# Designs tried in a protein design run: designed miniproteins, single chains, continued (4). Part 60

Each design is a single chain, and the fold is of that chain. pLDDT is the mean over its residues in the fold that is shown.

## One batch from the design tools (miniprotein)

Design m14056
Fold by ESMFold2-Fast:
Structure m14056 (fold): chain A 91 residues (1-91)
Amino acid sequence: TPREVLLAEARATAIAMAALLLSGGGAELTPAEMAELLRAAGLTHVTPADISAAARFGLLRPVPGRPGRYQARTEETGKTLAHAKDAPAKG
């Protein structure tokens, strides 16, 4: 079903872009937290399943060492490594 795949990908892309703009490039969010942020911003149709689909399409970055959390920052690879290094400092 090419149209179903295309619509799912388009929806996932739009959600990922909206999450990138709304998260300010720093938040490590679960699908539920990200969906709530998007709904609060007026995207009332977004569900945690839609966020998980966006992550599955590779449009959201999983946070190293934090399973189930995602970042909308794709351009700051060095910042992602800095976050992984900073997390162990808190015990």
Scores: mean pLDDT 64

Design m14057
Fold by ESMFold2-Fast:
Structure m14057 (fold): chain A 80 residues (1-80)
Amino acid sequence: MAALAAFLDELVAMIRAGASLEDIVARAVARLAAETDPAVRTAMRRLLGVLSDGYARGLSPEEMIARLRATYEEIRAEWA
């Protein structure tokens, strides 16, 4: 959970800072490549899927952050 929470917090911080989708994806891919736990890697890919879908839909930063947090809580419940 700690690694996934840190990943979410980094994505949220980049979105709030107005980082481009390309920069956010590059950072996320680097984090995913460094992660050794397959379950955490799968969860990270799920969060990336939410991010990509949200950008394709033209969601606001606030809506994007809300969807990422909701998906994280779903994953957290599945792992509890």
Scores: mean pLDDT 82

Design m14058
Fold by ESMFold2-Fast:
Structure m14058 (fold): chain A 82 residues (1-82)
Amino acid sequence: GVERLIERVRELAERARDPRVRRILEDTAREAERLLKEGKEREALQTIVRGLEAALRRAEAAGDEETAARLRRLLEEARRLL
């Protein structure tokens, strides 16, 4: 579910080496949690997808291959729930 995706986004933020990637993931998790608390599960999921895409672009630019690989995996899972 979306709540588990938010937890995994927070976990990726903690493991991210690039501060910009970490910030994108933290902001994404916070906004998704806010939307989920409002009962807007689809909007929360769309926010997660957009945030993961932005974080992935930054991780690739930073050369953080481990974070990029984890982001791609989570993004695929999030897209399957749309």
Scores: mean pLDDT 89

Design m14059
Fold by ESMFold2-Fast:
Structure m14059 (fold): chain A 89 residues (1-89)
Amino acid sequence: MKEDLVKLAEKAMEGDVALADEALAKAQAYAEENGIKPDVPKASAASILLSELVDDPALRKSLNKSVEALTIIEGGDYGIKKALERVEK
């Protein structure tokens, strides 16, 4: 369900790349089933931002994938906001 997907993506933001891959795959499946158009430009912008803010490749990959998943599920800037909360300080 949508709430479970959000929780999975948020948990993946701890640097679990495998969990982030699972969250993204499930978010994409959810989008296809519900006729949701992926916001690819927002996902790309988030990837650029995270590349400047996060030096750890594993954390950056997990955040990028989780942001894409959350952007698909919730829309707007939700995924970007969650990633920024995770990398604050």
Scores: mean pLDDT 74

Design m14060
Fold by ESMFold2-Fast:
Structure m14060 (fold): chain A 104 residues (1-104)
Amino acid sequence: MEKEREIYELLERAAKENPEKLKELEELLRESKSPAEFMEKLGMPRIAEAIREAIERGDYRRATLLVYLGIGLFLGEEEAVRLVEDLLLEEGYATEEEVRELLA
């Protein structure tokens, strides 16, 4: 639970430190009709597909963590990405192999 706050704070800081990327995130988010489409526009089709599957199963928590993963990757915030990977593994939403496939 505390890790989610740390992820949010790291992503917020990274966005403030990268105003051009923040603007791109805001523009793509406004143009996107779903979280999966948002990830596709960020160039993360594997994460987009995983989000779509999570939403179809009603697993909104997994979908939220996958969105944080994609944003962290886009902003280049390695610590936030690591914390999201840890949560996905700890909560049983992904195996180590599945996490590697999401990042490929």
Scores: mean pLDDT 83

Design m14061
Fold by ESMFold2-Fast:
Structure m14061 (fold): chain A 74 residues (1-74)
Amino acid sequence: SSKEKLADYYYKLAKDENVHPLMRVIYAANAIDLYLELGKIDKAKEVLETVKKMVPDSNPLLKELEAFYKEKLA
């Protein structure tokens, strides 16, 4: 589907080391939201775990991303 292709594209950008860390977290958030809309919870979790390995834990956007993901599933 077009949503799945868009999610895969955002995930690719979230893994791109040439992209600014701030933008990588934003792209990861977009990918997670799209995967959740598609019911692909495991893929959404994969995106979150991948971006956590690529950016510092001290990044406030990463903390917001983790909180938002957990809240959406509660």
Scores: mean pLDDT 81

Design m14062
Fold by ESMFold2-Fast:
Structure m14062 (fold): chain A 74 residues (1-74)
Amino acid sequence: PPLTPEQERDLIRTEIEALDKLFQEAVEKGDLEKARGIIDSLRRLAQRAATVDPELFEEVQKRIDEAEKALEKA
C-alpha cells in the first residue's frame, strides 16, 4: 500500500540525512565515484519529494547543488 504524504516526507528526510553523511565520508576518503553515485540517489529522491512536498523538493535540490560544488572543488 502507498505511504501517506506525511510518512513519505519523513522517510525522504531520513534518506537525505543518510545520503548527506555518506557523501561527506566519500569526499573525505577521496572516493569521487561513490560521491557521484550518492548525488544520483539524491536526484531520484528529488523526483519523489516533488510529488509529496514542494518545500522538501527545494531542500533536496539545495543538497544536490552543494554536493555538486563540493565535487568541483575535489
Scores: mean pLDDT 82

Design m14063
Fold by ESMFold2-Fast:
Structure m14063 (fold): chain A 93 residues (1-93)
Amino acid sequence: MLEELREELRRLFGQVVSRVEAILRQQGTPQAEIDKLRAEAEAGLDDNLATSDPEQLERMIRQAQHSLQVLERLQNDRDALLAELAAALAAHA
């Protein structure tokens, strides 16, 4: 129930953070800055997890799921475009 919602939110948040960290690392963001941003994000999550309102937790879970879908779509689209570009360049070599 409430504990299952908190576990799900923490799990989804962890996935969002991991994907954002991967993107920042690919962009050359220094590890120290990534570590700072993660710490700030985790502090914010802990504040939100303190709620006893299951509807609030469900809304936050839906938002995290949406964020993951957006991040996954953007990463997949980027990887697909890079693959198409590589194939086009190879065809002209």
Scores: mean pLDDT 78

Design m14064
Fold by ESMFold2-Fast:
Structure m14064 (fold): chain A 57 residues (1-57)
Amino acid sequence: IVLSEEGLQKLKELALSMFEAEGLPVDPSESVLEQAERAAAALLELPLSVVREIIEG
């Protein structure tokens, strides 16, 4: 999946929204992608490894 600069910004905003909604801690050492993967795992109730496989292939 190819993300534009605009797509990356929206993904960051979505990740922040998910962290706020789920009460997840923000780790500043994580990339936007890593934060989004962790937020998606919590939201979808899937293991982080499965979410990473879906997103990264």
Scores: mean pLDDT 66

Design m14065
Fold by ESMFold2-Fast:
Structure m14065 (fold): chain A 69 residues (1-69)
Amino acid sequence: SQQDLQQRLRQLVFEEADLTMQRMNLLMLRNIARKDGNEQAAAQYDKQIQAIDAQIDAVRQQIADVVAQ
């Protein structure tokens, strides 16, 4: 139903917002690690950011699919 689609869309938008906040926090931690010369920690945060970016892309695709219905 249209109500179920609206509820699903709200859930996905919330998930995207949460992932975006997590990404911003990881970006801040990576920048701190780089400033401190901790290249190992910076590389680990880069991997986590890449994983979050993939999750954001997946959620955005799900939003597009719901909107296309």
Scores: mean pLDDT 90

Design m14066
Fold by ESMFold2-Fast:
Structure m14066 (fold): chain A 74 residues (1-74)
Amino acid sequence: SIEELVEETLEILKEVLSEEDYEIYKKALDFVLSTGDKELLISVLRLIIQDLKKKGVPQEAIDKLEEIVKKLEE
């Protein structure tokens, strides 16, 4: 489900981000989920991935997040 994919995203983010950054992304994702707009969710996840790349997050975490985006695009 979309909810399960977002939960998986949040678990990955919690491992690689500070608590402050994690709470910001969690709030954004919770808001987007509440809209029911799948296209908006995909766009926000892509922006998060780009931000994580700039922060030097491990490629393994980036790859997992990109897999989640692909599943959402199905």
Scores: mean pLDDT 85

Design m14067
Fold by ESMFold2-Fast:
Structure m14067 (fold): chain A 80 residues (1-80)
Amino acid sequence: MDEIFEAVQKGDYHTALGLAFEIGGEFGEAAQIVIRYLAEKGLKVKSLEEFLELVEAVLNTSDDEEEKEKALEEVLEKLK
């Protein structure tokens, strides 16, 4: 987890995606969604806690891609 956050913080989204893929399971899939969203928007997270909140938002959202994107936007807005 810390390694994924460090890669995202550096803007190395490719490495972050690889690490999330290796973790696998529901967490790894959720982390990959978060990392892809951050990469597409050119965004970083300020802390490991922020990254974990984003992953948790994806895990608690339906399988609808639009709802997952909305959940990520809401968490990022709250963390400003």
Scores: mean pLDDT 76

Design m14068
Fold by ESMFold2-Fast:
Structure m14068 (fold): chain A 57 residues (1-57)
Amino acid sequence: SAADLLAEARRLRELARELRENPVEVPGFSPELSRDISEGVALIAEGVARLLERKAL
């Protein structure tokens, strides 16, 4: 349903926010690379959230 799609989109946007606030520390990776990876995942999550929001229309 549209409500389910919007709920999932909200969860993905919350995940993106959490990743930016608390980047995942990957063993063996530099802090800078870990931040870049976390930002990349956050951008993907926001992109998927946007697609779900459009599908809910």
Scores: mean pLDDT 86

Design m14069
Fold by ESMFold2-Fast:
Structure m14069 (fold): chain A 67 residues (1-67)
Amino acid sequence: MKKRILVLAESEELAEALAEKLKKYYPDAEIVAVAAPSREEADRVAEELRKVEERPLEVVYSPLFSG
């Protein structure tokens, strides 16, 4: 079963850049990039996806959301 990785960043450009970097290390994972304007909105997106996702889900935040 393919692992899904959700990448959350403050802009679509940064989310896509982080997703491309992760694809090099996790080629067999399904990587989804989502832009969220704040950490609170990013957490909301992650919670909503986690509720409906039956597969293993890993959430990766941009460095700006982690600090």
Scores: mean pLDDT 76

Design m14070
Fold by ESMFold2-Fast:
Structure m14070 (fold): chain A 71 residues (1-71)
Amino acid sequence: SLLEKLRANPDLSREEVLELLRELGDHATLKSLLLGELLAQGKITQEEAIKKLLADESLPEEAKEALKSEL
């Protein structure tokens, strides 16, 4: 899994892991998990993670409204 790759390669740059996320396309569930892992590793900010999820078309509108309130 992508999470296993991130844990196996902790020296991966922020840019490399963000490129992997871009390859997923619209997949809000997996993006949420991967962005959560990057946030836990200190590689992104909460604001950046929320903005990336808001750009995902598979994320329900109700979830988008909730995330916008956290910005």
Scores: mean pLDDT 72

Design m14071
Fold by ESMFold2-Fast:
Structure m14071 (fold): chain A 111 residues (1-111)
Amino acid sequence: MSQGFLNSLSPEMRKALEEAVELAKKGNYDEAAQVILDSSMSGLTPEDIEEMKKLAEEIGVDRVVFNGSLGSRIALLYELTVAFGMEKDTAEKVVDLYVEKRKKELTKLLS
């Protein structure tokens, strides 16, 4: 699961990452993180949400959000730096904002 983001980059996600790189070059880190989040969340089906809710009942909401966020952080940092050539410090700012936004949205969905 932690490498799913890296291995399953959709055309929509790829475009979102390209847009995020351009926004980050302009210093628009929050907008860059939001573009990535919107693309990630739009890929979630009702069935995906139901499966996450079931997992949250077994291991707790915090653990589901934490495990997914850690995997997303590592995969996204790799994609932005290695695949898209973003500077590490810039990529870390975008990824940190993305992870915070993702935790808030998933906690709302799973609560």
Scores: mean pLDDT 75

Design m14072
Fold by ESMFold2-Fast:
Structure m14072 (fold): chain A 56 residues (1-56)
Amino acid sequence: SQREKEQRERQERLQQQRQAEEAARNSLRVDLPFGTEPPPELRKLIADQQANDTLT
């Protein structure tokens, strides 16, 4: 069903986000447990880091 598919896709996105955050976290040396919403500043730094990787 569409609802089940959406839930599965959402969970997969969360897993991918967690892996991306872990990689960026290792670069920034910020230790946060999984499931903790990162502060807006950290989230922006992660996004900026990923954008820089794309632009360069």
Scores: mean pLDDT 64

Design m14073
Fold by ESMFold2-Fast:
Structure m14073 (fold): chain A 92 residues (1-92)
Amino acid sequence: SAKEEEEKKEKLKEIADKVAEQILKEGLSKEDAEAIKELFKKLIEEGKSVDDIADTVVSKLIEFIENGSPGEPVSKEEIEKYKEEIYKLIEE
């Protein structure tokens, strides 16, 4: 329903804040963290599906990691954990 979709999008907004905080803790730039938050907001405002939002955000996170942003390298295992966490929160 529309209410369920809206509730899932609100959960994604909370995830965006948590992901941004994690990016900062991993030593990535504040600019990268803000880019992730902005991306979530843009996709939500554009009426993208929850799945499209999750996939786009995960892809952008991987892109930041692969671009060799200054900080601790995020492992392949951590990337998979981020994917699972996002999808798990969506399925609730």
Scores: mean pLDDT 67

Design m14074
Fold by ESMFold2-Fast:
Structure m14074 (fold): chain A 87 residues (1-87)
Amino acid sequence: SMEEIKEAVEKAALMALAEALRALEAGQPISDDVVERAVALLRKQGVPEEVVERVGELLREFLADLAAGRPVDAVARTLAERIEEML
């Protein structure tokens, strides 16, 4: 269902943000593998490829914003809004 897709996308996005934050807190760069793991999880859960592709693009954009020093709360809120608008 659309609600199941939304829940899967939100969980994948939150996990990606959490991994990125742990890297930044440890003084490490955010790995490109973070987005690839989130995308792989969504595919495994049967999320449609068009949604998977758009989520991957959004995650790359927002993880770059985090790396550039944008406030976490602002990035998380905007990502959640973009996911709602997309679905």
Scores: mean pLDDT 83

Design m14075
Fold by ESMFold2-Fast:
Structure m14075 (fold): chain A 81 residues (1-81)
Amino acid sequence: MEAERKEQEEKNEELVKRFTEVAREEMRRLYAESRELAEQAVELALAHLEEQKAKADEQTGKMLDGMIEALKKVYEEVLKE
């Protein structure tokens, strides 16, 4: 049980990390083209993730929380550069 849970948590962390890397690259591209486009993309993505979380089970909800936090962090980082 514990070992299986740890493996699932590690897999979820890897997925969130990859999502964060892709989101950072895309946000930088969008922001370079238009700040307004980047802001709209983040707002739409966050709204979509929140809707999915409302329908998700507990495990999927935790993964979606990780993605939401990652997206917010990426947006803040891109705004600084």
Scores: mean pLDDT 77

Design m14076
Fold by ESMFold2-Fast:
Structure m14076 (fold): chain A 65 residues (1-65)
Amino acid sequence: SKASSYAAAMIRAVALSVEGLAEVELEDGEIVLTTSPEHREAAEREFEKLKELAEKAGVKLRLRE
């Protein structure tokens, strides 16, 4: 679907944005970022920036530790 194509593009963009800060996984069109305690604040900052882009792409973003 078009949503899946956007999800794939978003995953690549997200992975580059959070490189070294979080691991990136895709679950049924939802992008899940798993961060460590030492990188949490930086990962949260990047997550907030990416949420708007993800919403426009029809993909949900989630951050966990």
Scores: mean pLDDT 73

Design m14077
Fold by ESMFold2-Fast:
Structure m14077 (fold): chain A 64 residues (1-64)
Amino acid sequence: MEHAKKAIEYAKKGDFKKAGEEFSKAVQELQAAGRSDAAARALFTASETGSMEEGAKVAIEEAE
């Protein structure tokens, strides 16, 4: 969860490199937890919206 939150913070600051790094870590944690479905939804949302912030929000929602 922490990495997804950091991805949102960096995206809001315009630091898209760090936002992408933290989002990647959040996706990897979901995959490692056996939540490949949640990881796929987060990635799909980021791709559809062009926003790592929106993808990271989905990662947080799915982890609850």
Scores: mean pLDDT 81

Design m14078
Fold by ESMFold2-Fast:
Structure m14078 (fold): chain A 70 residues (1-70)
Amino acid sequence: MEERVARARELLEPIWKEIEKYGKEKGLSDEAITLAIMVATLRLIAGESPEEALKWAKEVLDKAAKQEGR
């Protein structure tokens, strides 16, 4: 468990920056961006690839954009 968390942290920073940029480009709230980061982190801990985790995070942000009436 702990070793998987440490590995996820090494991958997290680049993914976090990508998610933040994507969310900001869509004009989304800090809450939506934080939720997307949480989703990506959980997927990485579960053993998914960075590319898959990022894909799910972007889908979360896309859904948030629709809920915010945009």
Scores: mean pLDDT 74

Design m14079
Fold by ESMFold2-Fast:
Structure m14079 (fold): chain A 93 residues (1-93)
Amino acid sequence: LPSTKEILEGVVDDLKSIKNPTSGDLYGLSDIADSIANRAIAEGKLEAAKLAYEASDVAREGADEYIKTGDQSIAKEAAKKAVELLEKAAELA
């Protein structure tokens, strides 16, 4: 089975490939990040879990604001912030 670090690295790579994230992409990222955080908790990796939960929240909030405004820059900034948090989580996993 892939390690929590390998899963985080794969999610980061996939997200970096998305040029113009949609609200669906951001909600999907939120769900994935939440799932990874739960896995990290099960493994005792509490700091990695905390960062993954923060990434989940950033992605969900960004999706909600993007739906409200239609502003693609909000979606891009949310994706960028979530990537930074997940990259940090991968370093700690």
Scores: mean pLDDT 87

Design m14080
Fold by ESMFold2-Fast:
Structure m14080 (fold): chain A 78 residues (1-78)
Amino acid sequence: MRREVLETARENVTKNVYDLARQGKADEEDARRIARLTARALGRSLGLSPEETQELLDSLTEDLLKAVREAKEEKERE
């Protein structure tokens, strides 16, 4: 698996979801949906095993939920 490509994709998706959540355009359900779609797309594109795709999904779900929660906390502090 291409660890460099996965890390870059994770960072880009996380940043985009954070920005959308800061604007009030994405919630935790949106984060879960985006994580699922992204993990499937990357898994197919990079030829990941089902186990590697599941690990990517779990990691993305955690990253994106954290991004949404951090964006909400920032808004509540302002």
Scores: mean pLDDT 80

Design m14081
Fold by ESMFold2-Fast:
Structure m14081 (fold): chain A 79 residues (1-79)
Amino acid sequence: GDAARGRRLFVEAGFLSDLTLAGEGHGDPVDVAGRGPNLTETPVEELLALVEKALALDAEQRADVRAFLTLLRQGVIPT
């Protein structure tokens, strides 16, 4: 999987626009305080399911999103 392409799909699904991840996005400060830490602690499968609900993902796109979410789960923001 390609984490950079996964990040683009995550943005396209609208999730990054509502969140501040390591200084990215336009999340409300109150929402960021409640959601930012939870994003890195939330299981990759749960976050992946949310992206799949928003976008129809091919197997390659699913692998790319999973790669991005795995890094995000570990507190690393690619790019």
Scores: mean pLDDT 61

Design m14082
Fold by ESMFold2-Fast:
Order: sequence, then C-alpha cells, then structure tokens
Structure m14082 (fold): chain A 83 residues (1-83)
Amino acid sequence: EKEVVEELVERVREIAAGEADPQARDALLNLARHIRSVAEEKGLREAVEEGRRAVRRMLAEGLISEETARRLLEVLEEAERKA
C-alpha cells in the first residue's frame, strides 16, 4: 500500500507541475501533501475519498480546469483499484 500511496502522490505532483496558474499548482501540491497525511493516519481508502472531495470542491470553485479535475479523478480511481 505504501507504494500505491507514493505513486498517487507523485502523479498528483506531476499534474501540479503542468499547471501554469500558480494558485492551482499550489493547491494541487497541498492536495498531494494532504493525501499522504490522510493515508498515513487513516489509510489509502480514506485518502482517496478525501482526495475526490477536494478535487470536486476545487473544480466547483473554479480553481482547476475540467481537464485537470478529470486527470486527478482518474489517478485517484487507479489508486483505489490497486488498494
């Protein structure tokens, strides 16, 4: 499971690195840090659930694009499938 968490965090960071908007990039880097923290305290499934809520909230607030949100949700789904 540690390997799945690290892969998830790295993929979120990769998506963040592709963001031109500094606010979106910082929010995604904070999301990656939060996912790791939740996974360490509550496990991978809870981290994925919290990640999905955060992505949907950021999209609803206009902080990230539909494309970025879709990529993040795909990465979270892959992590859950491997859990």
Scores: mean pLDDT 85

Design m14083
Fold by ESMFold2-Fast:
Structure m14083 (fold): chain A 73 residues (1-73)
Amino acid sequence: SPVEELVRAILAGDREAAYAAAEKLPDWFREPVLEAIENPDFEKAKAEYEKAKDSTDPEVQLRAKLVYAASLP
């Protein structure tokens, strides 16, 4: 799964693998994650992660977790 490939790449800190996996995903999922890799904003990512906890959509929750992970100092 491209989502699983992206998760593994982000957790491993592998930017090349993250970009390759993200190309297979829709813009609404990939763009926030890739932006977090290029221009990390921890405070914004933390706020979005907390907001996503109230979501019933597991993909929205996963996207927010990946943005948060990519934005860690």
Scores: mean pLDDT 81

Design m14084
Fold by ESMFold2-Fast:
Structure m14084 (fold): chain A 67 residues (1-67)
Amino acid sequence: RAPPLSEVRVKLISPLKPGTLEENEIEGGFTFIVKLSEEEAVVFSADASNKEAIEEAKKKAEELAKK
């Protein structure tokens, strides 16, 4: 079984500014990317079949983007 929610801190060099939140739907799941710095982001991933995990991932991403 897929884990309900995944939170991963990654190195991501992108044109996104720190504090930017990007929402993507990929391969039967949802991914929320929060840019922390020029080289770092946090990626929250949730399976499309788990609505609670999607809502939790979105909430965590939004809270992190506000900080």
Scores: mean pLDDT 67

Design m14085
Fold by ESMFold2-Fast:
Structure m14085 (fold): chain A 81 residues (1-81)
Amino acid sequence: SMEEKEKIAEEAERRILAAALRALHRLDDPQKQAQVQALLEEAGRRIRELLEDESASIEEVKKEMERIVEEVLARLQELEA
């Protein structure tokens, strides 16, 4: 159902926002802060596109959302290094 897909998306967005806020608090570099903002915009687009895909099953949405979260978290960690 769309409601179940929306719950999965909300959890993914919550995890991404929490990690991004932590990164922004640790980063003093304006260029890296801009990269965090770009990552959030891209993640939001990917999540929206996945929710708009009526052909995607709940399990497919869950797997792809987890992939999006994992990729964003990895890139945020790289920016903090």
Scores: mean pLDDT 86

Design m14086
Fold by ESMFold2-Fast:
Structure m14086 (fold): chain A 77 residues (1-77)
Amino acid sequence: MKEKEEKLLKEAEEQLKSMNLSEKEQKAWELVLEYIEKGVPLPVAQARAAVELGEANLSEEEIKERYERLKKKAEEA
């Protein structure tokens, strides 16, 4: 679903331009966008960015398990 990912990326860029963001917030969004461009799903990209900025303490296995749970919940809903 490249089209859906592209739409989310454009919406995120528009929000970034409309917001008076701090340097830390800008860096967080740059990391998220970089991961999304590499084909990483948004929830995983956000979790990885949070870990890199010291906002969360999650392993790659925990991030993967959380994403798989979210996918399974979406399929069951």
Scores: mean pLDDT 70

Design m14087
Fold by ESMFold2-Fast:
Structure m14087 (fold): chain A 80 residues (1-80)
Amino acid sequence: SGEELAREGVEATRELAEAKELFEKTKDPKSASLYTGSALRLTGVLFEAKLRGHGEEVAEAVLADPAATETSRRIAEGIR
C-alpha cells in the first residue's frame, strides 16, 4: 500500500511544518520536543516505505507537498 504510506508521509510533512512554525515563534522546550518528534515521525514513515519497496513514490509525495520544509526535503532525499 504505497498510497497509504504516501498519505502518512504527507501528513507527517504537514505536521512537521506546523511544529517548525510553532517552535520558531515560541523557542520553548515543549515546541522543540514537538518539532523533534515530528521530524522523527517523518523519518520513520520514509524508512518503512523504503523497506517495503515504496521509498521513491513516498519521497516524491513528500517533496511535492507545498507544506514541505527544508528539513522535510533533506530527510526525504537522505533516506531515498
Scores: mean pLDDT 86

Design m14088
Fold by ESMFold2-Fast:
Structure m14088 (fold): chain A 104 residues (1-104)
Amino acid sequence: EIEKKIEEIRKLVEETVKLLEEMGYPDLADRVRKVGEEAIKIVEETKDENLADEFLRLAEDILYHAKRMKEALEKGDYVEFIRHLLLLKAGVDALEEFVKKAKE
């Protein structure tokens, strides 16, 4: 169901934004918020389940890395923190590119 997938994408994006803001990455949080809003709009307009599933997978991956960053920060593991920050940035880049292609 498209509506349920849209709600899940929104929740994953909102949780990721909150975690990034709390960790002191407001610019990255703003990028996640903006690309998430565009992804949701595309799914709402197209009703494409395959596109919704791909955005959901990307949003889940981005949130996974944000959670791992928080865990690493709490443990003082800066190597693991940087690793997940770079993977999160790669995920945001991938989501932004996917949104760009979906708009074409």
Scores: mean pLDDT 89

Design m14089
Fold by ESMFold2-Fast:
Structure m14089 (fold): chain A 59 residues (1-59)
Amino acid sequence: MIEEMSQKSLELLKSEKDPDPKKVAEVIGRSLALIGVALSYELGLMSEEEAKREVEIIE
């Protein structure tokens, strides 16, 4: 998952002569949000059901 989001960011940067900072920021923001959900779940701060719901909202 993290590798896929990193790859999407890299592809976005390569697809444009001058990459759009807003699009780059959106992809990075989603990647960071997914990391936050994964860490919260692993630390027991969030249930599996809550984690799945948050991932659906982010993606």
Scores: mean pLDDT 69

Design m14090
Fold by ESMFold2-Fast:
Structure m14090 (fold): chain A 77 residues (1-77)
Amino acid sequence: SEVEELIEEIKRLVKEIQALAKASGDPSLIAAAAQTEQLVAASIAMIEAMEDEEEALRRARALVAELKALLQYLKSY
């Protein structure tokens, strides 16, 4: 489904964020990336639990956009 494709994209973005944080060697960024992973895991569980497919899709798209913005910020760090 489109929601499943977005969840896979979300997981990919989180892995990229974690990799950049590790590459930075900054323990504060590494800790922040770990916290982001935990919050994203909770959001994925919430999206997967939704009965409304349109609402799940909307929230998944919003999360992808948020993570892409964070990734761009980290690349500029």
Scores: mean pLDDT 86

Design m14091
Fold by ESMFold2-Fast:
Structure m14091 (fold): chain A 74 residues (1-74)
Amino acid sequence: SMIDKLEELKEKAKTASIEELIELLGEAYKLVQTAPEEIQKFFEEKIDELMKSSVDELKEKFIELLDEIIKMLK
């Protein structure tokens, strides 16, 4: 399911390097394209904010974003 794939991305993000985080962002983007329009819009808005974050905050904010999307899908 999409939730299972998002949970996997969330776990991978916890130990990811910055380069791996960018790759995981791309995977999350592809998954969200198959989600309801409301979730797609939320993700796009949050990604714009997240990409303006410092590298130290990027991981934590990305994990938080994935967690919020998972909650919206439940």
Scores: mean pLDDT 81

